# Designed miniproteins, single chains, continued (2): the designs that were tried, part 10

Each design is a single chain, and the fold is of that chain. pLDDT is the mean over its residues in the fold that is shown.

## One batch from the design tools (miniprotein)

Design m4338
Fold by ESMFold2-Fast:
Structure m4338 (fold): chain A 119 residues (1-119)
Amino acid sequence: AALERARRANEAHGRAFLALARAILAVKQGDRETAIAHLEEALAALEELRRLEADDPEASARVEAAIEAVRKAIELLKDPSSPDEAAIDHVLEALGALVDLSGPREEILAQIPHVVAAA
C-alpha cells in the first residue's frame, strides 16, 4: 500500500541520514574502517530509498546524487593519500541531497555529534 511504502521510505531516509552522520564522526576520530562501514550502510539504505522513490523523478535524482557522493567518499577513504576533509565534503554533499543543510560547514559539523547522540 502507498502508506506502507511511505513509511519504508521514511525509515530508509532516517537510516541513511544517521549512517552518514556516524561516518563523519568516525572520520573525525581517525577511524576510516568504521567510517567506510557506516557509508556502506548508508549506501544500502539509499539504494532501498531509490527503489521506493522510483516514481518521483526529483526525489530519485536527489537519492542518486547522494549515492554518487557516498561512493566517492568510500573511494577517498580507501586511498591513504587522500585527506579526510575531502571524504567529509562528499558525505556532507550526500546529507545535503537528503536534507536542507544551511549555514557554514563548521556549524553543520558541530551539530553531528548531537544528532548521533539523540538517535
Scores: mean pLDDT 82

Design m4339
Fold by ESMFold2-Fast:
Structure m4339 (fold): chain A 60 residues (1-60)
Amino acid sequence: MKATEEEIKRAVEGAVKAYQAGMSEAAALGLLRRELEEAGATEEQIKKAVEEFRKAVAEL
C-alpha cells in the first residue's frame, strides 16, 4: 500500500526532531524507515523521505 504525502512529511519531521533532541542520525533514519514501512510506503517513497531528512539535517 502507498503511504500518503502527509504520512511521509510527518515521519520526516519526527525523525528531524528526534535528531535535534540528541538521537544519532543512524537512529533517526531507522525511526523514519520504520514509520514509513508501518504506513505502507514503497521503497521509492522511503528513498525520497531519506533524502528529504538528510537535506533537512544539513540545513540545521
Scores: mean pLDDT 80

Design m4340
Fold by ESMFold2-Fast:
Structure m4340 (fold): chain A 74 residues (1-74)
Amino acid sequence: MEEAEKLRKEADELFDKGVEALRQGDYKTAAELFRKAIELYEKAVELEGKETSEDVRRIVAANLMLVGAELEAS
């Protein structure tokens, strides 16, 4: 499914940018990027009607990173 593939690719790119921002101490930007990544992964799952183990791992990882970034951003 073209739309779901596009959403997952965009989410992966946002997640990677979020990880880089987090590593550089830009916690506010990291939190924003992880929130966007989660939204896109959720949209891809909804659109496809199927959740893969990769989707679960990515969403869980993004949520853990988001919580960490938000705690540091205060």
Scores: mean pLDDT 82

Design m4341
Fold by ESMFold2-Fast:
Structure m4341 (fold): chain A 68 residues (1-68)
Amino acid sequence: GKAERTKAILDFLNSFPGVTAEQVGDDTVVATVADDPTLIAGVVLRLIGEFPDAEVKVEGNTITVTVK
């Protein structure tokens, strides 16, 4: 269900060094990434690859993921 998918995304994001992710809603995870554009780009690319059905939004060093 959505809960298991949201937790999978949370655990995935927290697996990266320099990334701190928190679940902020039943279907929403917010990650703060170290101030490294290469790390941010790499995390976003891998996130889209692993969870292609999730909505990903990036603002600065913050990544917001919503499970559909």
Scores: mean pLDDT 83

Design m4342
Fold by ESMFold2-Fast:
Structure m4342 (fold): chain A 72 residues (1-72)
Amino acid sequence: MEVPETEEEFLAKLRELLAKSKSTLDQIRAGEAVDEADRKFLALTKGFDKDGDGTISAGELLEVLDRLEAGE
């Protein structure tokens, strides 16, 4: 498993993943095409967004990453 070298790198990585999931949602809402990997990632994150408000907490994102590592 790959781990970040510093806490700052870890936070930057989480920030990127959060921005990417939001960008994918925005593209779908705009009717734009997204790649299959982004759609699959979005489908996984939707399972954790029970509120349906389109925001994902850092904890929810970590849960998604853990599931991806487990092969889900």
Scores: mean pLDDT 59

Design m4343
Fold by ESMFold2-Fast:
Structure m4343 (fold): chain A 93 residues (1-93)
Amino acid sequence: MKRELIEQEVVEGDEFGAIVSLLREELDGKEVMVLLVGIRKKASEDEETEILEARVEGLPLEEALKIFEKIKELLEKEDIEEVKKLVEEFSKK
């Protein structure tokens, strides 16, 4: 089993801090793209980090990178609802 970090970005907003990561895993001879988004609310007393994860077998790298860039742009705009929607759509591919 081999795990590789392809891309990672830290986004610091006014209301939240976030990390978006794209990883490639090989499991039983199949390539799996893993998208991880960690979101932390800056002004919360709980300081709980919400983690969104999507795993897709056989997704082309170019397509995965486009989704990663779109999520990064939405995080910079603090559009958390759209980020959650895109992670869900990525999981369905």
Scores: mean pLDDT 77

Design m4344
Fold by ESMFold2-Fast:
Structure m4344 (fold): chain A 62 residues (1-62)
Amino acid sequence: SAFEKAVEAAKELLKKAKDAKELSERGREASDLAQTEFGLSPDQATQATTLAYIELAEEGVV
C-alpha cells in the first residue's frame, strides 16, 4: 500500500540521522515525501513517519 511504502521510505531517511536535530529534519523530509510521492494526507504522513521511528527504535537503530 502507499502507507507501507511511505513507512519504508521514512525508515531509510531516519536511518541517516546522526543526532536528534538531524532526526527531526529527516522526519520532516519523510512526512513531505509521504504527502508528495505517496499521496498521503498530513495526518497519514505523520502516522507513517511515527511508525517508522517506532520500528527503528525497536530495532535499536535510533
Scores: mean pLDDT 81

Design m4345
Fold by ESMFold2-Fast:
Structure m4345 (fold): chain A 55 residues (1-55)
Amino acid sequence: SFEEELKKKAEETLAWFEEMLDANKHPNKDEYIELMRKLLEIEIKRALAEAKAKE
């Protein structure tokens, strides 16, 4: 489903982002990851609402 595909992409994005932060030794890694997780959650909800409105 579209929702399942969006969730998989979000999980892949978070995994990539975490690895990127680890590789660069960024300060406040956990805070950045949490922020990104929240942003992805908002984007998923927005994309699902938009797709549902067009169906």
Scores: mean pLDDT 79

Design m4346
Fold by ESMFold2-Fast:
Structure m4346 (fold): chain A 59 residues (1-59)
Amino acid sequence: MTEEQIEAIREAFEKGDYETAKKLALEAGVDESLVNTLVRLAKEGRATPEQVAEALRAV
């Protein structure tokens, strides 16, 4: 996954646009279960957009 793809996903999370964030992550080849977990954590206020980007760099 490229840094440009990670930044686009981070920006969507920052805007609260979880539909776009999920679409971009799935198109980048991220597992749907991981995407759903990151969206849930972000909605619960347990993950920042920056922490989501860090998690995506780890895969």
Scores: mean pLDDT 84

Design m4347
Fold by ESMFold2-Fast:
Structure m4347 (fold): chain A 71 residues (1-71)
Amino acid sequence: LSEELLKEIDFGVALLHAATLLVAARSSGAPEEVIKKYEEAIDELVRLSKDPSATLEEIRKFYEEKLKEIE
């Protein structure tokens, strides 16, 4: 397995997880501000996935940090 392939797999898993949390937040009537933070985190995660210089660790760390900020 290449690091590039692992990045794609982990990105897919992180994106699915973030999307699930966004759907749950919307369904539970979370404040619009919280919903926007999840949407922004997803958008930035997608942007990072297209950056060939981004490492697997950087993508994971960014995702974790953004979710912690929203919590």
Scores: mean pLDDT 70

Design m4348
Fold by ESMFold2-Fast:
Structure m4348 (fold): chain A 60 residues (1-60)
Amino acid sequence: MEEELEAKLKQAALVLTDPRHADTSIRALAYALGFPSLAAFTRAFTARFGVSPAALRAAA
């Protein structure tokens, strides 16, 4: 199990649902969490939560 990856994805979900970070681009968040690309982040996030990062932000 990738516990570090799990922690990064949960941290991303918290940032995406925080109104104070509404102006933070998903790309910038991906790089800040150490992902090599936005595509890698989107795939990992969608596999873990069943929704894309953009969809989660829109629902918040």
Scores: mean pLDDT 78

Design m4349
Fold by ESMFold2-Fast:
Order: sequence, then structure tokens, then C-alpha cells
Structure m4349 (fold): chain A 65 residues (1-65)
Amino acid sequence: MSEKEKELAKKIEEAIRKGAPKEEILKLIEERAKLILEEPEKAGKTEEAKKKIEEELEKIRKMLA
């Protein structure tokens, strides 16, 4: 993972721990997803990156639902 992606992941975890608004958490997740989609040419294939993003988004939506 890129360093910026890791930092966004930590921000997401901290926001969840602090009980930040669901909207704010989702916004951070969207930013992280953008970074992953921009890097798949180095990490592997765009399809793999999209699946990881979708799985994480589903987990977060389930937590926030």
C-alpha cells in the first residue's frame, strides 16, 4: 500500500473510534478508494483493487448501518 493510503486508513480508523459522523467516515473511505484505483497499475490489476475497495466499503456500510 502507498504511504498516503496507509495514512488515510489510519484516519478512517481513528474517526470511527472517535465516533465521527458517518458522512465524514464515508468521505475518507472515498478518498482512500481513489488512491487505490490510481495505483493498481503498479500493484496488480484494476479489477483486484476495485474488489478490495468494494469489500471495505461494504464492511463500513454494515458497521454504520
Scores: mean pLDDT 70

Design m4350
Fold by ESMFold2-Fast:
Order: sequence, then structure tokens, then C-alpha cells
Structure m4350 (fold): chain A 76 residues (1-76)
Amino acid sequence: NAAQELATLKANARKAAEEYRKMGDIAESQGKTEAAQHYRDAAEAFEKAANSTDLDEALAWEIKGAVHVALARRAL
């Protein structure tokens, strides 16, 4: 059921957004400005996924969030 899949994705995306905002703040406090920006961009993408009303749009934002997480980790 796409509606249940969307609901699960949105719940997970909300948690991811909160977690990666915290990671961004921690990275910034350590002077890791590039990593901090990517974590914040990831958090924004996950928030957009969490606010999506369509599964395809939610998945697209989730993928963008995952890419920014990878870029943040590379910048550490």
C-alpha cells in the first residue's frame, strides 16, 4: 500500500531531519563548515520528504538527503 509506504517514509524522514540538523550543529562547533553545510542540506531535503504528499516526490527528496549525508561524511 503506497499510502502506508509514504507514511513510514515520512516518519523516518522526520527523524533523519532532526538527527542531521544535530550533526550539522556538531560539525559547525568543530569548525567543519563544509560537512556542517552538507548535513544541514540533508536535513532540509529530509524535511521536504517528510512534508511530501506523493511517494515519488518523497523518495526523490530522500535520495537527495542521502547524497548530502555522503558528501558531509566525505568532508569530515
Scores: mean pLDDT 88

Design m4351
Fold by ESMFold2-Fast:
Structure m4351 (fold): chain A 82 residues (1-82)
Amino acid sequence: SPLEKFVKALKEAIKLVKEGKYDEAAEIVAKVVKELKEKGYSDEEINEIGEEALKKLKEEGWSEEEVQNASIAFLRGLNLVS
């Protein structure tokens, strides 16, 4: 599902951010955003899925810092696909 793809991408982005690989983290998110746009998802729908994915990370017990890093990667990824 789009949500599961986003959750997986954000989890990988958190790992990359911990390694100082900020651009690679943004690119992983950008790839998922681009794939969803190609499937006909609107920018509004993609933003809603991304916010739901961040909420799911919180519910799974990821730290506030890790969720914040995922949020930054998400925003940077969105900017790469504009």
Scores: mean pLDDT 86

Design m4352
Fold by ESMFold2-Fast:
Structure m4352 (fold): chain A 69 residues (1-69)
Amino acid sequence: MTMEDLKKEAQNLLENGGSEEEFEEILKKMEEFGVEKSELYQFKALFYEIKGKYEEAEKYKKKAEELEK
């Protein structure tokens, strides 16, 4: 399994309404494969936005931006 495969799985969970547990498992694997922390926070922000948790989504967007500096 490649980093790109894991990113596709994360995107699939976002689009098809996967559980938070499944999403966190994929993010953990992505981190182990060396995905940038900023990208992991971007995926978390998208997940919370899709779940309607807009305040949490904004927090993770800000964390991702801070790590890109």
Scores: mean pLDDT 77

Design m4353
Fold by ESMFold2-Fast:
Structure m4353 (fold): chain A 60 residues (1-60)
Amino acid sequence: GPRLARATAAVPATSPEELELRPGDEVLVLEEVDEEWVLARNLATGREGLVPKSYLEEIA
């Protein structure tokens, strides 16, 4: 199933397909897109988008 993760740093959305995150935001990792990016949902906002994996820490 989807994995729970937390943003370890601020992640700016530089394009419409990217997800903006603040430090400490919790996300569900929905899909591994490639070795660097995941598709995630921000649990606070309900928005979905691409996030660099290096900015996420798995917590479940």
Scores: mean pLDDT 81

Design m4354
Fold by ESMFold2-Fast:
Parts: structure tokens; C-alpha cells; sequence
Structure m4354 (fold): chain A 55 residues (1-55)
């Protein structure tokens, strides 16, 4: 996979995680719950073989 393709997949995974975290925070007001949702999505991305570099 090209370096550009890797970056695109990582960015999309991070964006989805951030969006889910923001929505959870807006609905619950709990930053811990929001962080947990973001981590859950990132964990699923890595489980699918998407490498998330240090952004």
C-alpha cells in the first residue's frame, strides 16, 4: 500500500473516531464516554488491518 493510501485510510479512521466521540460528548456530556467511543472505533480499524501512524 502506498504511503499516501495509508495516510488516507488512517485519516478517515481518525475522522470517524473523532465524529463518534464528539456526538457521544454532545449527547451524554461525559468526556470519558466520548473517549471510549473514539478508542472503540480506532480499535476496530486496527483489527481490520488499518495501520494508524502517529498523526
Amino acid sequence: MSEEEKRKLALEAAKRALEAAVLTLAQTGDSEAARQKGQEILAEATELGIEIPDL
Scores: mean pLDDT 72

Design m4355
Fold by ESMFold2-Fast:
Formats: structure tokens, C-alpha cells, sequence
Structure m4355 (fold): chain A 73 residues (1-73)
């Protein structure tokens, strides 16, 4: 069902976010690619999960990622 697909997409976004947190350094390009991928899922919870991870890992890049997500959603 669509609901199950949304749950899978949110879980996938959370996995991506966890992987980003494990990297010692993350580039803006990598974060923007992740944002485009997550935004393509059209799921607000997935976008929020990624943004929260970016704010924890690279807060200086959070505004750029938030704008990319906002434009794509």
C-alpha cells in the first residue's frame, strides 16, 4: 500500500541520515545529493529526518540543505 511505501521511504531516509552521522566529514555536495534523493520521495518525515541529521553533523550547512529540500518538496 502507499502507507507501507511511505514507511519504507522514511526508514530509508533515516538510514541515510545515520550513515552521514558516521562520516567524519561531509561535503555540501554530498548533502545536496542526499537532499535531492530524499526530496524525490515526496515524504515530509523523510525530509525532516535528513535535516535533523545535518543540523547535528554539519550545522553550518543546514540552511543550504533546508533550502534544497524546500525547493524540491
Amino acid sequence: SAELEREINVAMARIISSVLKLQPEVSLEELLEAARKVASLKEEEAAEALLEAVKEKAPELAEEVEEALRKAL
Scores: mean pLDDT 73

Design m4356
Fold by ESMFold2-Fast:
Structure m4356 (fold): chain A 55 residues (1-55)
Amino acid sequence: MKVEVTLKPGTGGTFIEELGGKILSTDPANNTVVVEIPEEEIEKLKADPRVEAVK
C-alpha cells in the first residue's frame, strides 16, 4: 500500500527498502517520502527510530 512517511531530520530512506518498501517520491523540504510497502510492515516502519510519523 502507498503511505507518506515523515522521517526525522538527517535520516535517509534506504532502510525502507530493507522492509520491502519502494520509495516512489521524496519531499526533502518536509522530510517526507511516499512509499509502496506491505501493509503488515507498516507497524515496523512506525516503530523505526528514524520515522517520525506515517500517514
Scores: mean pLDDT 78

Design m4357
Fold by ESMFold2-Fast:
Structure m4357 (fold): chain A 66 residues (1-66)
Amino acid sequence: LLERARELEKRAEEAERKGDYEEAIRLYEEAGSLLVAAHADDPERVLAIGRETRRKVEEIREKKKK
């Protein structure tokens, strides 16, 4: 799960660099879901992962607006 999440994050960064913001958002959300699943027994990490994923997605959505 962790390695898969890392791969998705790298692809999300690539999509973001290309200006493919919708694809980047989708990939970041998938990576976040895998990280949450991998740390399901650690509530603090789950909250931190969710917060970071939401922050990143909102940042990209803001770029898409402009």
Scores: mean pLDDT 78

Design m4358
Fold by ESMFold2-Fast:
Structure m4358 (fold): chain A 57 residues (1-57)
Amino acid sequence: SEALEAALAAFRAEYEARRDDWIAALMERLGLPEDLARRLVEMLAEIEEEAIRRKYA
C-alpha cells in the first residue's frame, strides 16, 4: 500500500530526526540510565511501526 509506505517513511524520518532528543528527555525527566532509555525508545518505535502496519492492513 502506498499509504502504508508513506506513513512508515514519515515515522522513520521523525524517528531519525528526534531519537536522540527522546532518549535525552527520558534520561533527564525519569532519571533512566542511557542504555535503558535507548532500549525503551527502540521498543516504542517498534510498537509504533506495528500500529502503522495494522492501521493500513
Scores: mean pLDDT 86

Design m4359
Fold by ESMFold2-Fast:
Structure m4359 (fold): chain A 71 residues (1-71)
Amino acid sequence: MQQAIDSALRAAGLVNNAKLAKQVVDSGSSGDLQSLLKTSQEILELARKQGNQDAIKSAEQAISLLQQLLS
């Protein structure tokens, strides 16, 4: 779980979005994996729109880890 939170937080930082970074921290602290997954998907969409390849990779890593935890 911590690796997924760290990856999502990194992705939010790379897209320079404080709101998304706060949502990652809040969701991770609560253990709400579904909210964290939703936030990671929002980060991924924003990263793709910006063309930020590092943010895309970090967000995809977060989503992959969260999907493994939810299985």
Scores: mean pLDDT 85

Design m4360
Fold by ESMFold2-Fast:
Structure m4360 (fold): chain A 75 residues (1-75)
Amino acid sequence: METFSPAQQERARQMAQQFADEAAATETNPELLAQVERLRALLADPSTSFDEIFAALVALLQARIANGHNLLYSK
């Protein structure tokens, strides 16, 4: 509760939505698209907790970093 204020949670949801929309528009990797779709589904569900949205966002960011590294260095 004290860790994230309501304003911080709302800001994080807005940033997660923007990131998911940008990723959906630019990403062509099916595995990353599946993670983007999961995050967007969580954001579309008003019963989804902030913790679930944050966890999905972190997972997507980690997957994109790993995929980007593999694409740049061919492994």
Scores: mean pLDDT 71

Design m4361
Fold by ESMFold2-Fast:
Structure m4361 (fold): chain A 87 residues (1-87)
Amino acid sequence: VPPVVTVLVYVPESWSVEEAVEKIKEIIEQARAEHPDATIRVVVASRLPEEKVEEMARKLEEVPGVELVSRSTLSDGTHVLVFRVTP
């Protein structure tokens, strides 16, 4: 079984979609550099509006090797995205 590294990212409502995407990309690149043979699981949680969360997910899927595997909304309105990043 290939190793899996999980990274948790909370995106505050004060961040723009562009800022959130750039920060998450930096986190992904750092995790890839530290764990070159691992699959990276990125869990993103945010209370941004649904439309902004969908825009963020779309932009992150444009990154090579990044795949959205699940999307859910918690009872408190927090959106949770789970991405798989292949080595």
Scores: mean pLDDT 85

Design m4362
Fold by ESMFold2-Fast:
Structure m4362 (fold): chain A 69 residues (1-69)
Amino acid sequence: SMEEAVEYVKRYAATLGLSITDEAARLLVERVGTDKEKLEAAVLALAIHAKENGRTTITVEDVEAVVPA
């Protein structure tokens, strides 16, 4: 389900030392789908982007910048 995928995304981001907003996690699942491997790859890219910008939180703006619709 979307809710299970959103919680998975939040947990995976936490393993990388980051948080993700509920809005950003939902947008990511809408764009990428519920495949865990694809979600992990997307979260890794978002984590790099956020850390390069000196942030510890992944936001909707990060998803829009990194993950195409």
Scores: mean pLDDT 84

Design m4363
Fold by ESMFold2-Fast:
Structure m4363 (fold): chain A 95 residues (1-95)
Amino acid sequence: SMHDRLQELRSQLTPEQREKFDKFLGMLRGSVMSGLPIPEEAIELFLELYLEDPELTSALVDALIEQLKSSSDPFLRELADRLEEVKKKVLEKVK
């Protein structure tokens, strides 16, 4: 299941990577709740994670996006859309 995959992928993160990932998600969640733009710091944190481990970071975010999109909650769908947007912006920068 996506839940089992997400937990497995998250367990492969170092303590420092988990802290960065949790901070990143907290900032995105906060932006959805407040209706504010995605913070630049959130994009920077995702870029740092991606540069350290592109495969694991992509797999983790993709699994999270699929989990959020399976929800009927408009808030979680908006969070998924913002995760996709951050991923796209970072991939464009790392060419």
Scores: mean pLDDT 85

Design m4364
Fold by ESMFold2-Fast:
Structure m4364 (fold): chain A 55 residues (1-55)
Amino acid sequence: MQEALDEAVRILKEGTKEERDELIKLVQKYIDEGKSPVEALVEAARELLERRAAA
């Protein structure tokens, strides 16, 4: 939980354009599923971390 939120903040402040675009896309996906903006941000960051670990 903490690691996902920290990664989201890092991407928004210091990440590349591509990292921000992917994070925003995933946040929108989770908002469309009924998550709050904060919940969507955490889930989006977790999914990005999982994708990185799987690659």
Scores: mean pLDDT 76

Design m4365
Fold by ESMFold2-Fast:
Structure m4365 (fold): chain A 80 residues (1-80)
Amino acid sequence: MIEIKLTIDPSLPREEQVAQARKEAETFREKAKASPDPELQLFYEAGAYLAEAHMAQVTGDRERAAEAGKRILEIEEKLR
């Protein structure tokens, strides 16, 4: 089973945490596009939304955090 882990240092300034989360989201989206397995593609898409949720949490964007959470739940339902 593939584990999704975000590599974001919480001790860094907000702007640097956002930059790291954005980089993680881009990396997960690239892996999703490169994956021939539909299940693995969905798994990487969930990772991208986890990074977006972290950005939203750090910036206090509650609406964006809620949307990212909703997308993660939709993907989890498809994987079950």
Scores: mean pLDDT 76

Design m4366
Fold by ESMFold2-Fast:
Structure m4366 (fold): chain A 59 residues (1-59)
Amino acid sequence: MENLEKAQKLYEEAKRAFDEGNYKEAISLYLEAMKLAKDNPEFRKKILEFLYEVTKKLK
């Protein structure tokens, strides 16, 4: 299944959105990546750590 590859791509897009100051878009993209990476706990942890930092910036 190509879910991990798609999740990785979404993660990179989320990082770009965060760098551009689009925190809400970055959060949405990270959540999608996390759903697709259900079977990769280490990658999900990485997404959650970045998502936590993004939410701090938004609020």
Scores: mean pLDDT 76

Design m4367
Fold by ESMFold2-Fast:
Structure m4367 (fold): chain A 60 residues (1-60)
Amino acid sequence: AIAEVKEDFEKISDKELSLKKGEIVEILEIIDESVAKVKSLKTGETGLVPLEKLEIIEEL
């Protein structure tokens, strides 16, 4: 699935990915009800982000 970042997120651990509002990411895996592993389409970097920061815009 493709998602848009709803709010800026700053990582607090090396497993997370910092994202800015309006960035587009690919959801690779839903880890649990609160966390997803995503890939930045801008940088190609992967990491964990809070699911609440993401709005799904396209299912693939």
Scores: mean pLDDT 81

Design m4368
Fold by ESMFold2-Fast:
Structure m4368 (fold): chain A 117 residues (1-117)
Amino acid sequence: MIKLTESGGGTFAEGGSLTLSGKISGDYESISLLSWWRERPGELPELVAWISGDKSKTGYAESVEGRATISQDDAKKTVYLNLTNLKKEDTAVYYIVAFDSKTSVLVFGQGVEVTVV
């Protein structure tokens, strides 16, 4: 069973940068897709970035394209989201969604709060 633990939330300056980390425990090798999502106050959840389990493909939402980088470290079993040139609209709860290809189940993280001031 896969477990996701996010870290790196907090309060950040507009124009600054952040790095969010997501530690993966359990069946790491069965993950075929890792993605970062966010819920802005009063809005529906949106996909921010994704990376394929083999790390060959990545994608980004238009709202963060050119500002976001998703990466994965197999030795640490961790997925990262780096976001630069922060805007107040980046204020959201950020969480990981993993697709477990072995069970065909989406696994959701608990999320971390990000506030841009």
Scores: mean pLDDT 86

Design m4369
Fold by ESMFold2-Fast:
Structure m4369 (fold): chain A 104 residues (1-104)
Amino acid sequence: EEEERLQRAIDLLEQAISTAKELLNKVKKEDPSLVGIAENVLRGAEEALRDAKEGTPQALARAIRHVEDMIKDLKELADKASPEVKKLAEQGIKLFEEARRELR
């Protein structure tokens, strides 16, 4: 069950990375002022995935911290964004919140 939970977290983080890439591309076109935050979200998601795949207690603690930081950044981005960008940011928040639950 713990192995299954970790695999679900990895799958959710991979989906979050895909969403973060879509978000970055959309932000570049529609809201260039938010590119820095979107790039930080993508980087944090990739770091969280690497730590989750490492799977040590210390790495999982780092993955949870990265996920919490990315939720915070996405909430800030959503507050500043156009409606279309906000929708992608909210999708990313949901994926990271689900990943955080599986990582606990």
Scores: mean pLDDT 87

Design m4370
Fold by ESMFold2-Fast:
Structure m4370 (fold): chain A 70 residues (1-70)
Amino acid sequence: MEEERERERREREEKRRELLEKAEEHLERARKLAEEASKASPEEVPRLIGEALREIGESIDALLEARRLE
């Protein structure tokens, strides 16, 4: 019955890798949004910063989920 354990282990490792990649993508988007905010009009800055914070939050959530799969 080790096929199930091996499958679950591989699935967890693959899922963890995907979550880490998603976390990196969210951080990259947050960085780009922050960069846009530095060049934006004062009226656009709060929106762009809010979007960047949302992306950071999603990255943290993905990292925490990946940690649970270890």
Scores: mean pLDDT 81

Design m4371
Fold by ESMFold2-Fast:
Structure m4371 (fold): chain A 80 residues (1-80)
Amino acid sequence: MLSPQEQKQTFLAELSRRMSEVMQEGLAEGLSLEEIEERLRKVAEEMLKEKGLEDDEEVREMAEDIIRHLVALAAARKAA
């Protein structure tokens, strides 16, 4: 069985991958940066709740970092 630390690492990898997919889907749909950020935040919150990590401060901080990074990447892609 996975340790709590291994579960967190696996979750962060899954979160990062899923969030990247959501960002790319939003760009393909022609969504605004604000709409992409809102969609990313909702997906992150749902995934955190599904895994029982919604109260984990470290995981929440990592999720916010992923959101900020992907929004910046989306902005760069829209500018290109």
Scores: mean pLDDT 81

Design m4372
Fold by ESMFold2-Fast:
Structure m4372 (fold): chain A 60 residues (1-60)
Amino acid sequence: MKANVVTEEPIDPEKAAELGVEIVDRLEEGLTIFTDTAEQGLKAAKILKELGYEVKIVQA
């Protein structure tokens, strides 16, 4: 199942890459989680990936 993590704060691309999570500019179908901070977004992405989701971080 696919999951999107949308953050208001920009996420460091290096930190996303360390988690093996791609940063994209478009939402995919699936679960969508909104977070205010980059730290919250990275934590959500890590948890969802550990639960077996295909995770994308969505930023404009």
Scores: mean pLDDT 82

Design m4373
Fold by ESMFold2-Fast:
Structure m4373 (fold): chain A 97 residues (1-97)
Amino acid sequence: LREEVLRLLEEAIRVLSEAAREAERRGDMDTAAALTLAVAELAVLRRELENGADVREVARRAAEVLERAAEVAERAGLEEAAERLRELAERLRELAE
């Protein structure tokens, strides 16, 4: 469970970082900033999980971050990133129960 949540967090950080760079390349600095903030939030959650935090609570909080990030990506026209972020959020919610 903990290792699975860590892998999902790492994948989410990669997806968000890639989407932030795409937004930056398009000149959408507000979207890039919002997605970069989501990366920072997930990095904190990953560290908390590595330090023994409750895995289900971390998964729940991460799902909330990804749901908000997916909405930001969708509004910016980053459809593929939005779909991937929603899938990751759903998987994290299933692990959180």
Scores: mean pLDDT 87

Design m4374
Fold by ESMFold2-Fast:
Formats: sequence, structure tokens, C-alpha cells
Structure m4374 (fold): chain A 65 residues (1-65)
Amino acid sequence: ELEEERRLLERLGVSEELQEKVLELLKANTDENRRKAIALLIAEVLHRIGREIDEEIAARKAALA
């Protein structure tokens, strides 16, 4: 149960703590909880992309200095 969802979360690089929260919401098997889980995943992915962009900008600035 939910093993495919767990595998997907691992591929996305979601933290173990957030993985457990998302899986707990999905186990309740309601549309509301599914939407909450999706919203949490989107927020985490956006946060991670933002960090990666900031790190790339910092690396480029360092290379130019």
C-alpha cells in the first residue's frame, strides 16, 4: 500500500519527514487529504528549485570573481 507513492517521493528528493506526512494524508484516502498532500509536494518542489537556483547563481558569481 502506497509503496509506489513512497517511491515517487524518494525520486523527487522529498525529505523523509515530509514523505511520512504525505503518506499519512494519503492513507486517509479522501480527496481533501489528497489535495493537501499534492499542495505540500508542490511547495517542497518549489522550495527545492528555488534553493538550487540560488546555489547556481552563487556558484556563477564565485566563478566570475
Scores: mean pLDDT 72

Design m4375
Fold by ESMFold2-Fast:
Structure m4375 (fold): chain A 64 residues (1-64)
Amino acid sequence: EEKKKKEREKLLKLIGEILGLIGDILELEKELKKTKDPEKKKKLKEELEKKEKELEKLREELKK
């Protein structure tokens, strides 16, 4: 039972991290749509790509 509790906590933490990244991605997408400055657009796109890459890693971890 102790092992099952630790696995559940690990899974919940992982789900929380995934939800947090999805939230960050949605916020970055909103900012990107509002931004008219080319320099800011470039930075937002780079941050979006980094967050999407992190999300893919966490999705893969969740499947294990």
Scores: mean pLDDT 80

